# Designed miniproteins, single chains, continued (2): the designs that were tried, part 84

Each design is a single chain, and the fold is of that chain. pLDDT is the mean over its residues in the fold that is shown.

## One batch from the design tools (miniprotein)

Design m6907
Fold by ESMFold2-Fast:
Structure m6907 (fold): chain A 92 residues (1-92)
Amino acid sequence: LTPDQEAEVLLALAEIYNYLADKLIEKSKTADRDTQLKLLEEAKNMYKKAIELYEEAIRLATDPAVRAEAQRNLEETKQKLKEIESEIDKLK
C-alpha cells in the first residue's frame, strides 16, 4: 500500500468509530441516567480512537485532498468530543 492508500484506510476506520459513537449517543437519549452515562463514556472512547486514526492519516497522507479531508474530519470529531465531555460532566 502507498502512504495515501494507508491514510484512506485509516480515514475509513475513523469514520466507523465516529458512526458507532453517534449511534451510542442516539441510544443514550432514551436511556436512564446511569445507562446514559455509560453510553456517553463509551462514545467518548470511540471519538478518541477516531481522533488518533485521523491524526495518523494526516501524518501519512501526501495528497493534499486526503490531508484536507482528514483535517476536516479531525476538527469535527474534536468538537463532538468536547460536546460529549460537557454532557458527561452535567450527568456526574
Scores: mean pLDDT 88

Design m6908
Fold by ESMFold2-Fast:
Structure m6908 (fold): chain A 84 residues (1-84)
Amino acid sequence: KMEEIEKLVEEVLRLAEALPGLDAEELLRALREILRLLQEMGSLISDEDQEEVEEKFRETLERAERLMRAAYEARRAEIEAAAA
């Protein structure tokens, strides 16, 4: 679990380095929230609390994915415009 998330974070950071137009501050904020939620999940006792944290985790992960996709699309458009 922790190892898989660490690899995901490393891959996301690698992608951020490849995309100069990416909002690194916003992406790092999302990644920090993901890590916080993962730590919180490890201490939860009730199924209710665990479901809530899992939902927040998925929402934050989706936000990080949207940030990366938007940066990718913007970068692709820049390259296409420069090549035209």
Scores: mean pLDDT 68

Design m6909
Fold by ESMFold2-Fast:
Structure m6909 (fold): chain A 64 residues (1-64)
Amino acid sequence: LDEAAERATALIGELVPELSQEELDILLDILKKSKKEAIGAVEAVADTFKLSEEEREKLLKAVE
């Protein structure tokens, strides 16, 4: 869970360079709560920042 959350947070930082380190730290905390919360957070980021289907799948794979 923690390793998956760290990988997903790193990928989000690469795909969304507009996010600050503080915002990435908040996302990391959300991703660590549960698999359901992690999936929800990934979907929300993908929708908000208009990520491609391939980028969305990459993030979902990181939280599995």
Scores: mean pLDDT 78

Design m6910
Fold by ESMFold2-Fast:
Structure m6910 (fold): chain A 74 residues (1-74)
Amino acid sequence: SNVVGAIYKAASRIVSRSVALKIGEKASELEEKGASDEEIREEAIKEVEKIAGSESAKKFKELFDEELKKLNAS
């Protein structure tokens, strides 16, 4: 989905490729279980904060909105 894709792309701009992949995989698993777009986004923000801290989580929110806008425009 665009939400999962945006999470992976945003995370890859903040954390290592392997960590971004794990964040994206967790987002994909939540989507498969029927979580809402908002729930998936909130869990990704929490995971980034846990791994990289609060400042990185703020940057992730901005980058997520940017990447999601790009994907939704396509």
Scores: mean pLDDT 85

Design m6911
Fold by ESMFold2-Fast:
Order: sequence, then C-alpha cells, then structure tokens
Structure m6911 (fold): chain A 64 residues (1-64)
Amino acid sequence: SMEELLKKRRELARQIVDALEEALIDGISKETGVSREELRRIWEAGDSAALDKLVAEYIKKSLE
C-alpha cells in the first residue's frame, strides 16, 4: 500500500541520515582526537559553534 511504502521510505531516509551522521562523527573523531561520545553530546546539544570548530579542524587535518 501507499502508506506502507511511505513508512518504508521514512525508515530508509532515517537510516541514511543516521549512517551519514555516524560517518561524519567517526571522521572528525579520528582526525581531531575528540571521542565519538563527546562529539555525539555536542551534536545532540545543538552546540553549532563547537561543532563548526571541530568540522573546520577535520577539514584542515584532511588536507594535510
């Protein structure tokens, strides 16, 4: 049914977003040395300033 199809699409979209979030957190953790647990706390707290700083450091390290 259309309702089951939409539910499955929503579940797949959530899984894709979750996978991308995990990949980003893992990448930042490896390059910056900040733990995955601490990065997740920052992400969940919505601390955009702290997250932006970590993303900038990750990009900088990735280009070295």
Scores: mean pLDDT 77

Design m6912
Fold by ESMFold2-Fast:
Structure m6912 (fold): chain A 75 residues (1-75)
Amino acid sequence: SEEEIKKKIETTKAVAEQLKKDAKSLLESSQPNYKEVAKKLQEEALKLADELLENPLTSSDEIQEKLAEMFEKAL
């Protein structure tokens, strides 16, 4: 239904906003020896968050796939 699609879009936006918060927290809390990995993960997380805000996904499976791709690119 149209209401289910709207709810999924709202959920995707909430995930994107949380991802931005988590990315910032990760970089700030990282030990010096892990700063480069944390910075790379933050950059990829912020890119994904911006992508999801511009083009919200309607599938939980697609969101999980995008998160997995983000980790593969960062690590």
Scores: mean pLDDT 73

Design m6913
Fold by ESMFold2-Fast:
Structure m6913 (fold): chain A 71 residues (1-71)
Amino acid sequence: MKALTVDASGLQFLSVEQVRDVARGIARHARAQGAETVVLRVRRGSLSPEQIAAAREAVAAEGLELVIVEE
């Protein structure tokens, strides 16, 4: 399994739509690198359920799995 890990600590400051756009860009980059999974490292509790859903939908639309790691 090949994964792309991204520090996503800034996503909490973005709107739901901006999170979707950023996650889509990350997923497209990950796919271009041959990754099957995107791992987002975030601070525990920093993302809203709506931001998490938007990121998950955007990554899934590119055919990848999203894993969120809370630190």
Scores: mean pLDDT 84

Design m6914
Fold by ESMFold2-Fast:
Structure m6914 (fold): chain A 64 residues (1-64)
Amino acid sequence: GDNDINVMKDGLSTTVRLHAIEWGKTTGKYQEARENAVGVNETLGRKDMAEETRKELDALEKEQ
């Protein structure tokens, strides 16, 4: 049912999150990483993951 689709979306959303974090770390372009994470996760219907990714990127940027 819908729950099965949501599990798949959660997996993909997690992968996108990890890619955005790596992009920010490797390029220093944390703003662009945030924008990409939000856009893709909104397409997946996972706005909560987009917000969590943004917060993690903000924390990483502050360490630099």
Scores: mean pLDDT 75

Design m6915
Fold by ESMFold2-Fast:
Structure m6915 (fold): chain A 88 residues (1-88)
Amino acid sequence: DEKEEFFEQGKSTKISELTEDEKDDFIALAKYLLLLDTKNQDPEYEEKVEKLKQTNPELYLKLLGLLYSNPSIPEEYKQKVLKLRKET
């Protein structure tokens, strides 16, 4: 179960345990996802996310899991998270 594995991966990681650099990456990823498939995508967030995927794919997946496991995130946003997870 891809969704279950992804949720459990995110559930085991707490935002409070992230370093300041990891929190910056988390914010950039969250903003990138919010603007995904919109005409207003910010190239700065896209660049940060692409760099994260290339330099630290483990952290990228960890941050996607954190976003997916957050109960405050809308279902549409969670679908975007799953799409990026599959592309990685």
Scores: mean pLDDT 69

Design m6916
Fold by ESMFold2-Fast:
Structure m6916 (fold): chain A 69 residues (1-69)
Amino acid sequence: MELTEEQRKKVREAFDKTIENSKKQAEKEGRLEEFKEASDYLKEIFDAKTPEEQLEIARRRREREKARS
């Protein structure tokens, strides 16, 4: 699937808004570690230059979430 530069900008803007809201929430709940993990995951996905890297990052995230169930 192809992402245009415009689509990437929209994703980045949504990401920034999510980061701001999540940070405020995490500060109130004392969950800054989880916030950092989530934001790092999204940044790595967005910065990944190959589909293989994106899949690896997504797989690691899912494995961690399942393990915490």
Scores: mean pLDDT 71

Design m6917
Fold by ESMFold2-Fast:
Structure m6917 (fold): chain A 63 residues (1-63)
Amino acid sequence: SEEEKHKKEEAIKQVLKENNKENFSDGLIDKIVKNEATNEDYKTLFEKLGIDYSLFEQKLKEL
């Protein structure tokens, strides 16, 4: 749904900010903002960032 898509976008933005990665530039972030990202894209992004994916899941539950 559009609400779920919005929550995912907000969750990724907040996680990036909280982990001092707000200026990280990658095509995967563009995919997330455009709502074109797959679960594989999310995993790849978090591996590149060195951020635990569970932090993103926690943020989604809070939103």
Scores: mean pLDDT 76

Design m6918
Fold by ESMFold2-Fast:
Structure m6918 (fold): chain A 89 residues (1-89)
Amino acid sequence: DDDEINELLRKKLLENGVPKELVDEVLAAIEELKKKRDEALKNGDLETAKKLAKVIGEAMFLVLEATSAPREEAIELLKKALELAKKYK
């Protein structure tokens, strides 16, 4: 839903030297969780929506930290974000 934010994050991470494949995979995994959150909300499943919102927030925080971290640390932060997102698929 925040296409402009995703493009900004992608740009900053790529400028920081993070591999494009990892950036694209992490952002895609977070977007998949957002779709599941929205589906849960439409179905009236507020508890699932809350759990997904928390995971999305935690993954997005790691992505934001990665935008200002050294390249090697940024890669590790994005891998953690990806693992977190994949756990709730």
Scores: mean pLDDT 86

Design m6919
Fold by ESMFold2-Fast:
Structure m6919 (fold): chain A 91 residues (1-91)
Amino acid sequence: SAMEAALEALRERSRKELIEFIKENAKEFGEFFAELIKNDPELFEEIINTFLESGIKKEELIELLRKMKEAMAEDEENTKALEKAIEKLEK
């Protein structure tokens, strides 16, 4: 999909550029990640591990997921999925 192609392109960018792009598109990425957490948790884990291996710190990922959750505040099911991911990362 176009989003998968965009994520592959983002893997090649600097950490700061990736973080800023995700923040600017927090709702869209939040919807995408919430869907992955619900329907393809293995792919979600792979993406998170890829971000960590690329040099994005755990604390930065948690902050990004929190911004996504805030951008989707009216979608209780998706915010619950993101909250579970945040809790798992904080362990």
Scores: mean pLDDT 78

Design m6920
Fold by ESMFold2-Fast:
Structure m6920 (fold): chain A 105 residues (1-105)
Amino acid sequence: MAAEIEKARRQSLLELEKKGAIETLRQAGASEEDIEFAEELLDIIAEKYPDDVQLFGTRARAVTYAVIEGDYELAREIAEGKLSEEEVREYAEAGYLRLASRIPP
């Protein structure tokens, strides 16, 4: 396949991950200010990890959960790459469980 097609598809997948993160924030009752802050951090992650959709998705989820918890410093540290991949994965997993317990089925 042409490299241009692969790049376009990767960009589309990154945009879907961003939309998913923003929808998660809205469902959790995040303020407009929190959503705008998260969008800024998601753009930083996309710039740092443009070629790895899975790594972007994991960091995007971790940032989303940190913002939901009001831990803005942790969210920024995750976006700036100050945490290891293992630490980010653990935060994403723990955040999923916390969010699932707060939103009724």
Scores: mean pLDDT 77

Design m6921
Fold by ESMFold2-Fast:
Structure m6921 (fold): chain A 77 residues (1-77)
Amino acid sequence: SIMNKKISELTEEDGIELMKYIKEAALKRTPPEQREELEKRFDEAIENKDVDGLIEILKEMGLSLSPEVIEALKNAL
């Protein structure tokens, strides 16, 4: 579980798990009719370890990640 690790010490597996957690949190805030399209976009970003793609999807949804989380993901992946 990612909850017991310092954000600066994430492994690649931890980074992928964090991206999946961010996906789940974002989709819970999405109307059901938009979830399938957004889920596909998130899955493509996660598969490609594309942190910038993840950030862009979140921005389109009116969401943002802290700079610390962004840096940790980029360092892990």
Scores: mean pLDDT 79

Design m6922
Fold by ESMFold2-Fast:
Structure m6922 (fold): chain A 61 residues (1-61)
Amino acid sequence: SVMEQIEKDSKEMLERARKTVLTHGRQRGLSPEQIEALLQRVDEGIERIKQSRLQEAQQQQ
């Protein structure tokens, strides 16, 4: 279903984004506090995108 695809896509986006923050953040010399703040923003951003897509899918059935 479209909703299952949105859940799957959101999980994959979150995994890739978190990996990027951890890898590139460490390479750029960000502090653990800065990395944690970025991870929180990534989590919140992807959750917002997921909720928006789920709401849109429900209305566009």
Scores: mean pLDDT 82

Design m6923
Fold by ESMFold2-Fast:
Structure m6923 (fold): chain A 96 residues (1-96)
Amino acid sequence: TEEKKKEAQEELNKLSDEMGEKIEKAISEGHEKLVEVLKEYLKEAYKILKKLADKEFIKEVFDILRAIIENLAELLGLPQELVDELLKLLEELEKK
């Protein structure tokens, strides 16, 4: 359990590093592109997390991702419809 969590954290850190550059570029390209890249990130993060079969850990990570999305929405002035789209994706992934 601890070893698998550590492996998932390392994979998530690598994904965050890889996606960081894409996110910065997407911010410059506009809200629609940013949401597209964030959806890619969320789907890839879910693929890493589902390997753990640890519902509590997955829930904790998803709670953090929701906070990040809400913070980015406030800072970047994302339209509510795009925010709702990201939050809906998180809800659908968490339910699986």
Scores: mean pLDDT 76

Design m6924
Fold by ESMFold2-Fast:
Structure m6924 (fold): chain A 103 residues (1-103)
Amino acid sequence: MEKLEEFIKKYALPSVIATYNYIKKLYDDGKKIEAEFLLRLIVKADKSGISPEELFGIALVVYYLALKLDSQWLKDEALKLMEEIVKQHPELKPVYEEFKKIL
């Protein structure tokens, strides 16, 4: 858990970190239903026009918070998104390989 949070802070863009901090605060404050709802909205949202780096960061945030929420569906959706991004943008493969080592 801690290694994955450090990984997110290292590789995610500031906009992604802001989203992470907001949803994590909801979880920490016991608002787990609201946190899960926002993560589901993020996963289902149209991602057209978002950079590959920002999308990968979003997927990392969803995966990490899904671990805290014990949501298998969110974990699976986050992994699928990461795999699709790396397939289309091989420049992100080294970051994805580092991520897999900390799972």
Scores: mean pLDDT 83

Design m6925
Fold by ESMFold2-Fast:
Structure m6925 (fold): chain A 94 residues (1-94)
Amino acid sequence: SKYPPVEQATDVLRGYARRLAEILGIELDPNMHPVKALSEAIDKLIETNPSIDPRKAASKFTAAALSDEERTKELLTEIAKEAGIELDPEGVGE
């Protein structure tokens, strides 16, 4: 296998989901699967910011999550920026 540890990618996604939820003022289940938690945070971001195309945002996120961790971070940051929410692409959790 030439892939990075799945656990590392999972922790990164969980960190982003938690940070986005805190910024949006929503509560996510900390025991929820990180991809699902991130998806719910994005859904809430789209719901509160109707200027974002929900299909386009969801499609980009799904494609990134399947292809690359780094690209997932970049696209999540872009989606948040479109909503006027600033995410630190370097920081994931504490």
Scores: mean pLDDT 59

Design m6926
Fold by ESMFold2-Fast:
Structure m6926 (fold): chain A 69 residues (1-69)
Amino acid sequence: MLEQDREDARRGAEALVEELEKKIKDGSITKQEAVSLTTAAMILAGFAGDEELVERVREVAKKADEYLK
């Protein structure tokens, strides 16, 4: 059960990162979306124990901040 929950969390974080990247490319991202999606993705990546995914979330958060400046 816990292993499946971690896998589900990892997939959820990946999906949120992809959505963030898409919204940044589309120019449709808002400050509220950036904060909400990065927060949710970071929590899920942390719960999954995937350090590489956590780093990916951090990089996407930096891109969102740079875009929204």
Scores: mean pLDDT 82

Design m6927
Fold by ESMFold2-Fast:
Structure m6927 (fold): chain A 82 residues (1-82)
Amino acid sequence: SELDELLAKLYEAVEEKDAEKVKETAEKILELAKKSSALETRRLAGELYALSILARKMGNEEIAEILEKTAEELEKIAKEKE
């Protein structure tokens, strides 16, 4: 699915330490989340939060912050739906 492809790209960008690619992919995930269910959006928030922990462990604070902020935005989107 398009979501699985975006999550794969996000993981790759984190591994490559490409902050710009992480930001671009995160923005696309936020757009898809607006069209998704509250449950699916909350699952996405969890996955991005887990990736933020991985990025921090790898020493990339900038990428960790992007992922954490995006996860927080996903949680807000989920709450606004129901």
Scores: mean pLDDT 84

Design m6928
Fold by ESMFold2-Fast:
Order: C-alpha cells, then structure tokens, then sequence
Structure m6928 (fold): chain A 77 residues (1-77)
C-alpha cells in the first residue's frame, strides 16, 4: 500500500491518494472477498478518473492499481 501512495503523492494527486488509501484500507480490513474485490474495483475507477482529469499518467495509475491488488490479495491470504 505504501508504494501505491508514493506513486500518487509523487504525481501531486493528493485527493486521489487519500481516496485510494481509504478504499484500500477498507478492502484490506474486509473479511468479505466480494466486498474487497468491489473496493479494489472502486480504487481502479478513482485512478481512471484521475487520468481523465490529467492528474495522473496512465502508467502511474496502472502501477498504483497493480500494487493495491497485490496488497489486498496478500491480506486475504
């Protein structure tokens, strides 16, 4: 999760970074796999919205989303 936040903060996408942090923490805390998967998808939507707004590159969004998926998967294992 820290690596995803570092990417978003380096891009200056502060509000996106905070939203993604809250969603990721909820996904990690969730014992419901379906809810965790839905929250990971919601984080992806927030990242895509930031790319469309010009706040984040597609490459940074892709890498941040990958790191979020890995962090949530590790917590569910």
Amino acid sequence: AEEAQAILEAAGARETAEQVREITEKAIASEDRSLAAALVAAAGIVLVAAVIAGELSPEAAREAHRLIVEAVDAAEA
Scores: mean pLDDT 79

Design m6929
Fold by ESMFold2-Fast:
Structure m6929 (fold): chain A 71 residues (1-71)
Amino acid sequence: SSSLQKKQKELKEERLKNWTRDDLLEVFRLLSEPDVARAEERVAELLKKGVITPEMAQNLLEGARLVAELS
């Protein structure tokens, strides 16, 4: 429902506010030159830190696989 989607968006924004410079650099590195195995490690670390959701982790891994196919 729209109320659940709004709550999920607010929770994601709250988590992003707690990202460190290092967390942002990790995401940037993930997108710049993703080795799929390395991307999986980075995503797992971010998930352990609680800065990303499992949904975000799935989307990041999907993106990394797509970039690897294009490389």
Scores: mean pLDDT 66

Design m6930
Fold by ESMFold2-Fast:
Structure m6930 (fold): chain A 65 residues (1-65)
Amino acid sequence: MADALQKKFEEIAKKLGAEEVKILKISGLTVYVEIKAKDEELFEKTAEEIREAALSLGLTAVVEK
């Protein structure tokens, strides 16, 4: 599961131009994700799309820098 999620998040990062997206851990139904982006606007946009993707799989994404 984590590998498939990581690929999905990497696709989102590529699409939006974020530098890096990394799954830090999965705990229950929560996915902890690190996002590296050039500015806060891009970080928020990437975080929103990651949260939506996680929700579509029944997971809650918690994002950090």
Scores: mean pLDDT 81

Design m6931
Fold by ESMFold2-Fast:
Structure m6931 (fold): chain A 83 residues (1-83)
Amino acid sequence: SKDELEQEYLNSLSSAEVKIEMAWEAKQNGDTALAQEILDSIKDEKVRETAVAMLNKGASVEEMKKAVQDTLKKLYEEKLKEL
């Protein structure tokens, strides 16, 4: 349903934002292995790949959040069109 899809989107958004902040902080502290492990815990493959690519490019936390938010929104909008 639309309500279930919206709830999944909001949960994914909140979870991803927390993980991005944690991973970015880990990388700033020199713990690249921990940063990678945190991002690898993101369940959605496209979101995970986007976050990992941004981290590896040395993006700011704001740039990483925006890229992941944009990816999640596109996935949500695509799923809405299938309903």
Scores: mean pLDDT 85

Design m6932
Fold by ESMFold2-Fast:
Structure m6932 (fold): chain A 74 residues (1-74)
Amino acid sequence: SMEQEQLVQALMDGWLAANPDASPRARELAREHIRLVVEQQERIARGQMSPEEAAEVERRIDDVSARLQRELAG
């Protein structure tokens, strides 16, 4: 939704302030990570996510987080 994208942008602005020298790839991974978290929380709040679906999204969040950590490390 437009509201979801606005929240993602606000969170991304905060992440960029904390990581001003982040590579374009790190910024891309950070935005993907934030989007996944925001979407998961919105779907849970609406009752639109089963425990199995939530677990699968958590795995995707963990994968993106690990990739972001590797990108930030070099």
Scores: mean pLDDT 86

Design m6933
Fold by ESMFold2-Fast:
Structure m6933 (fold): chain A 65 residues (1-65)
Amino acid sequence: SAEEIEAFVAAFASADPAAVAAWLAGNESDPRHAEQVRAILEALGASEATIEAALARMLGRPPTT
C-alpha cells in the first residue's frame, strides 16, 4: 500500500539507495511486491539501472547490465 511505501521511505530516507536496493533484493522474495519495491526505490532517488538490477535479483534472474 502507499502507506507501507511511505513508512519504508521515511525509515531509509538517509540511506544510500544502492544499499537499500541490495537489501530489498535479498529480503523481498514475493514477486507480487515488485511494483512496491520499484516505488520505494524511485522515492529514495535510486537510478533506473539500480532499480532494474534489484528487481532482476529479487525475481531470481541475473542483472541485465
Scores: mean pLDDT 71

Design m6934
Fold by ESMFold2-Fast:
Structure m6934 (fold): chain A 60 residues (1-60)
Amino acid sequence: SHHERAGLAAAGALARGQVTAEAAERAGRYSWQGDKEAALAALREGGASDETLARVEAAF
């Protein structure tokens, strides 16, 4: 599903050291709820680059 793909993209960013674990967890929860804006905001607060954010947004 779209929620699963967005959650996996956030987990990939964590695995690559691009975001904090807390931000990845929050983004995963928001992705499951279908809240794209909240998920992207959580990742940005956790240090995600614009490239990482675009990749996660494309997964929704």
Scores: mean pLDDT 74

Design m6935
Fold by ESMFold2-Fast:
Structure m6935 (fold): chain A 86 residues (1-86)
Amino acid sequence: MEAIREFNKAIDEAKKIGDETAKALEQLDPERAKQFREEMDKELDKAGTIASSGGEEGAREATKHVEDFIKRAQEELKRAQAELDA
């Protein structure tokens, strides 16, 4: 069950960085924040489906999808912080 634990940890990290990103975006434009939250929900739902359908291999693949989302969220957070600092 190692892959499932790694997947759950990735989901927790994604929710944390996603929440920080959404809060920063909301200060700039509530519509951008709403779109980002909708994207996050879709990506996490997709990852959950992949994790549930493929056993440990599915969980590993789902973890990669979540990690890719985390990277996008981090980049979006950096952009939002730069706009807020301007």
Scores: mean pLDDT 83

Design m6936
Fold by ESMFold2-Fast:
Parts: C-alpha cells; structure tokens; sequence
Structure m6936 (fold): chain A 88 residues (1-88)
C-alpha cells in the first residue's frame, strides 16, 4: 500500500538522519547539530499530528503528514551532508 511505502521510506530516512547526527557529533559541528535539532522539533510536531490523524482514522491526513516528514528529512539530510563534506 502507499502508506506502507511511505512508512518504509520514512524509516530509512530516519536511520540515515541518525547516522549523520552521530557523524556531526564526532566532528563537534555545533551548527550542523543545531540545524538537526530544529528538524527534530519539526518532526516531533508532525508526529503529534500523525498520532491525532491515526486516532481519528484519517488515512489521507496521515499520508500527507508522512510525505511532509519525508520531504523535511530529505532536505535536512542534504543540507547537513553538504556542510560536513566541505570540512574535509
């Protein structure tokens, strides 16, 4: 299903984000970590909305939230990767 595909992509992106965060911590890049913290706060808000949509059995809204989370993670991962690559 489309929801299962979105959930799979979101899981893979979250894993990549966590690996990237660990690398930023090892490099002591406080700016990268601050950018990632802002992304995490936005993801937390979207996750809260997703829980509400699930309680209301609103699958269309849940899919919209999952897509927003995916786009947010992709943007953050790209920005942080580009930043960290410039340091080496």
Amino acid sequence: SELEELQKELRELREEFEELKKKAEEMNDTVALELMEQTEKQLDELNRQGVLAAIQDDEERLKEIQREMIELLKKSIKEVKERLEKVE
Scores: mean pLDDT 86

Design m6937
Fold by ESMFold2-Fast:
Structure m6937 (fold): chain A 81 residues (1-81)
Amino acid sequence: MSPVEQYVASYEATLRRIAAAEGERVEIEVEVEQLSDTEYRVTITIRNHDQDRTLRIEVLLHLDADGNVVITEVKVEELPA
């Protein structure tokens, strides 16, 4: 599993755990786009059915020389439900 895939899987698992702890119905979609050999864009869409809210989180990542994931930018946008 790549460092980016590990990061995405861990983040998704964390979000699902938080939603479960709150007792809320949450749908999580994750898209990964490779921008270059070391740069990736991860788009996470969280649909909370109990709150009738949708959040889009866009994360720009790069891999350092050691293969570690470095977050360069995070954007959070609330979408119409």
Scores: mean pLDDT 74

Design m6938
Fold by ESMFold2-Fast:
Structure m6938 (fold): chain A 60 residues (1-60)
Amino acid sequence: SVDETIEQLKEYAKQVEAEAERIAATGSPEQGEAARALAQAVVEGAELGIELLRKEAEQR
């Protein structure tokens, strides 16, 4: 369902953020910055995807 897909996207984004913070805590500063930059892109992509899914659901 759309709602289940939205929940899965939110959880995936959370997991990527958590992994980026783990890398930042245990790796080099450069590795941490790179991981956080990727996590930010994933979060923004997930938010866009969720809004598109919500818009599609409203039109049905």
Scores: mean pLDDT 84

Design m6939
Fold by ESMFold2-Fast:
Structure m6939 (fold): chain A 70 residues (1-70)
Amino acid sequence: SAAERFRAEGRKYAREGQEALENGDYKKAVEYYTKAVEAYERAAQLSSGREKRLLTELADALRAQKEKLE
């Protein structure tokens, strides 16, 4: 489904952002976390109940992490 694709994209970008952060590339980390937040928010919009809450929490956590790097 579209929700599963966006969730997978969010997970991929979150991992790429973490890798960039570990390498000290804060600009790339912010870019990937921004993409991850967008993907998780899209997945959340297509989801309901517990899954929507979890995806929203993931997006919020990554947004907070991103803001600390800016």
Scores: mean pLDDT 88

Design m6940
Fold by ESMFold2-Fast:
Structure m6940 (fold): chain A 65 residues (1-65)
Amino acid sequence: MSPLEREIELGMTLIEIGVLEAILGREAVDAVLAKPSIDDQVAGLKALGSTMSDAQLRATLEDLR
């Protein structure tokens, strides 16, 4: 993956997380992101309605750590 492709995927995923915060409330998203494992965070974001792939969510969450 090129650096540009990575930046686009990260940006798109972060935008969706921001949309989920706006729709569901910041506290719901913060509770998911406070989970100890990336797998639990991915599953939580999917449960909140994320349309991003598991791979995109994992890559974004790993980059944020």
Scores: mean pLDDT 76

Design m6941
Fold by ESMFold2-Fast:
Structure m6941 (fold): chain A 101 residues (1-101)
Amino acid sequence: NAADKAIENMPEEDLKALREAVERAYRGEDASVTLKRSDITPEEVDLVIERLATEALFEIVSKTVTTSADGKVTTIDYEFRRITDEEGKVSRLTVTLVKEE
């Protein structure tokens, strides 16, 4: 599974940061995390976030990807809601990927 591979290939520190940010978003905080590793792609982040949301019984309601004019910074904005609560509050998480030289 691509998600399992993305999780296994992600550095422990980055995975921990993503897990903590996701948990903060689930608690109703606006959460953000910045990853400065050039080996982490937006697609890999997406797979990890989808897996973490599913495990916590949340679904991704929206996803917006924005890349800077120079291509060095990619920002991914996620909105989550609890699967069992259709009237549930939407939580937000921003993941910023910075490409270093």
Scores: mean pLDDT 75

Design m6942
Fold by ESMFold2-Fast:
Structure m6942 (fold): chain A 81 residues (1-81)
Amino acid sequence: MPVPKEKVKEILRETAEAMREGDVLKTIELMKKLNSAEGVTPELARESGFDPALTTAMMLVGMAEYLETGEIPKYSGVTLE
């Protein structure tokens, strides 16, 4: 389900900054916030066989591409309209 653009932009900018600084832990925390906004909890993710590390890596790549192109890549799983 789409989230408000302003909130997603803030999370993406914060995450990109953390990634540039090499702050992987802050990046993971920001991704958890994004997932929670979509109704996904860490507990539900674990029970569903969801890999937070892999999803975080995919989201990081997606966020980097989004900052360069302004589009949400297919592998990020997040839609912005």
Scores: mean pLDDT 53

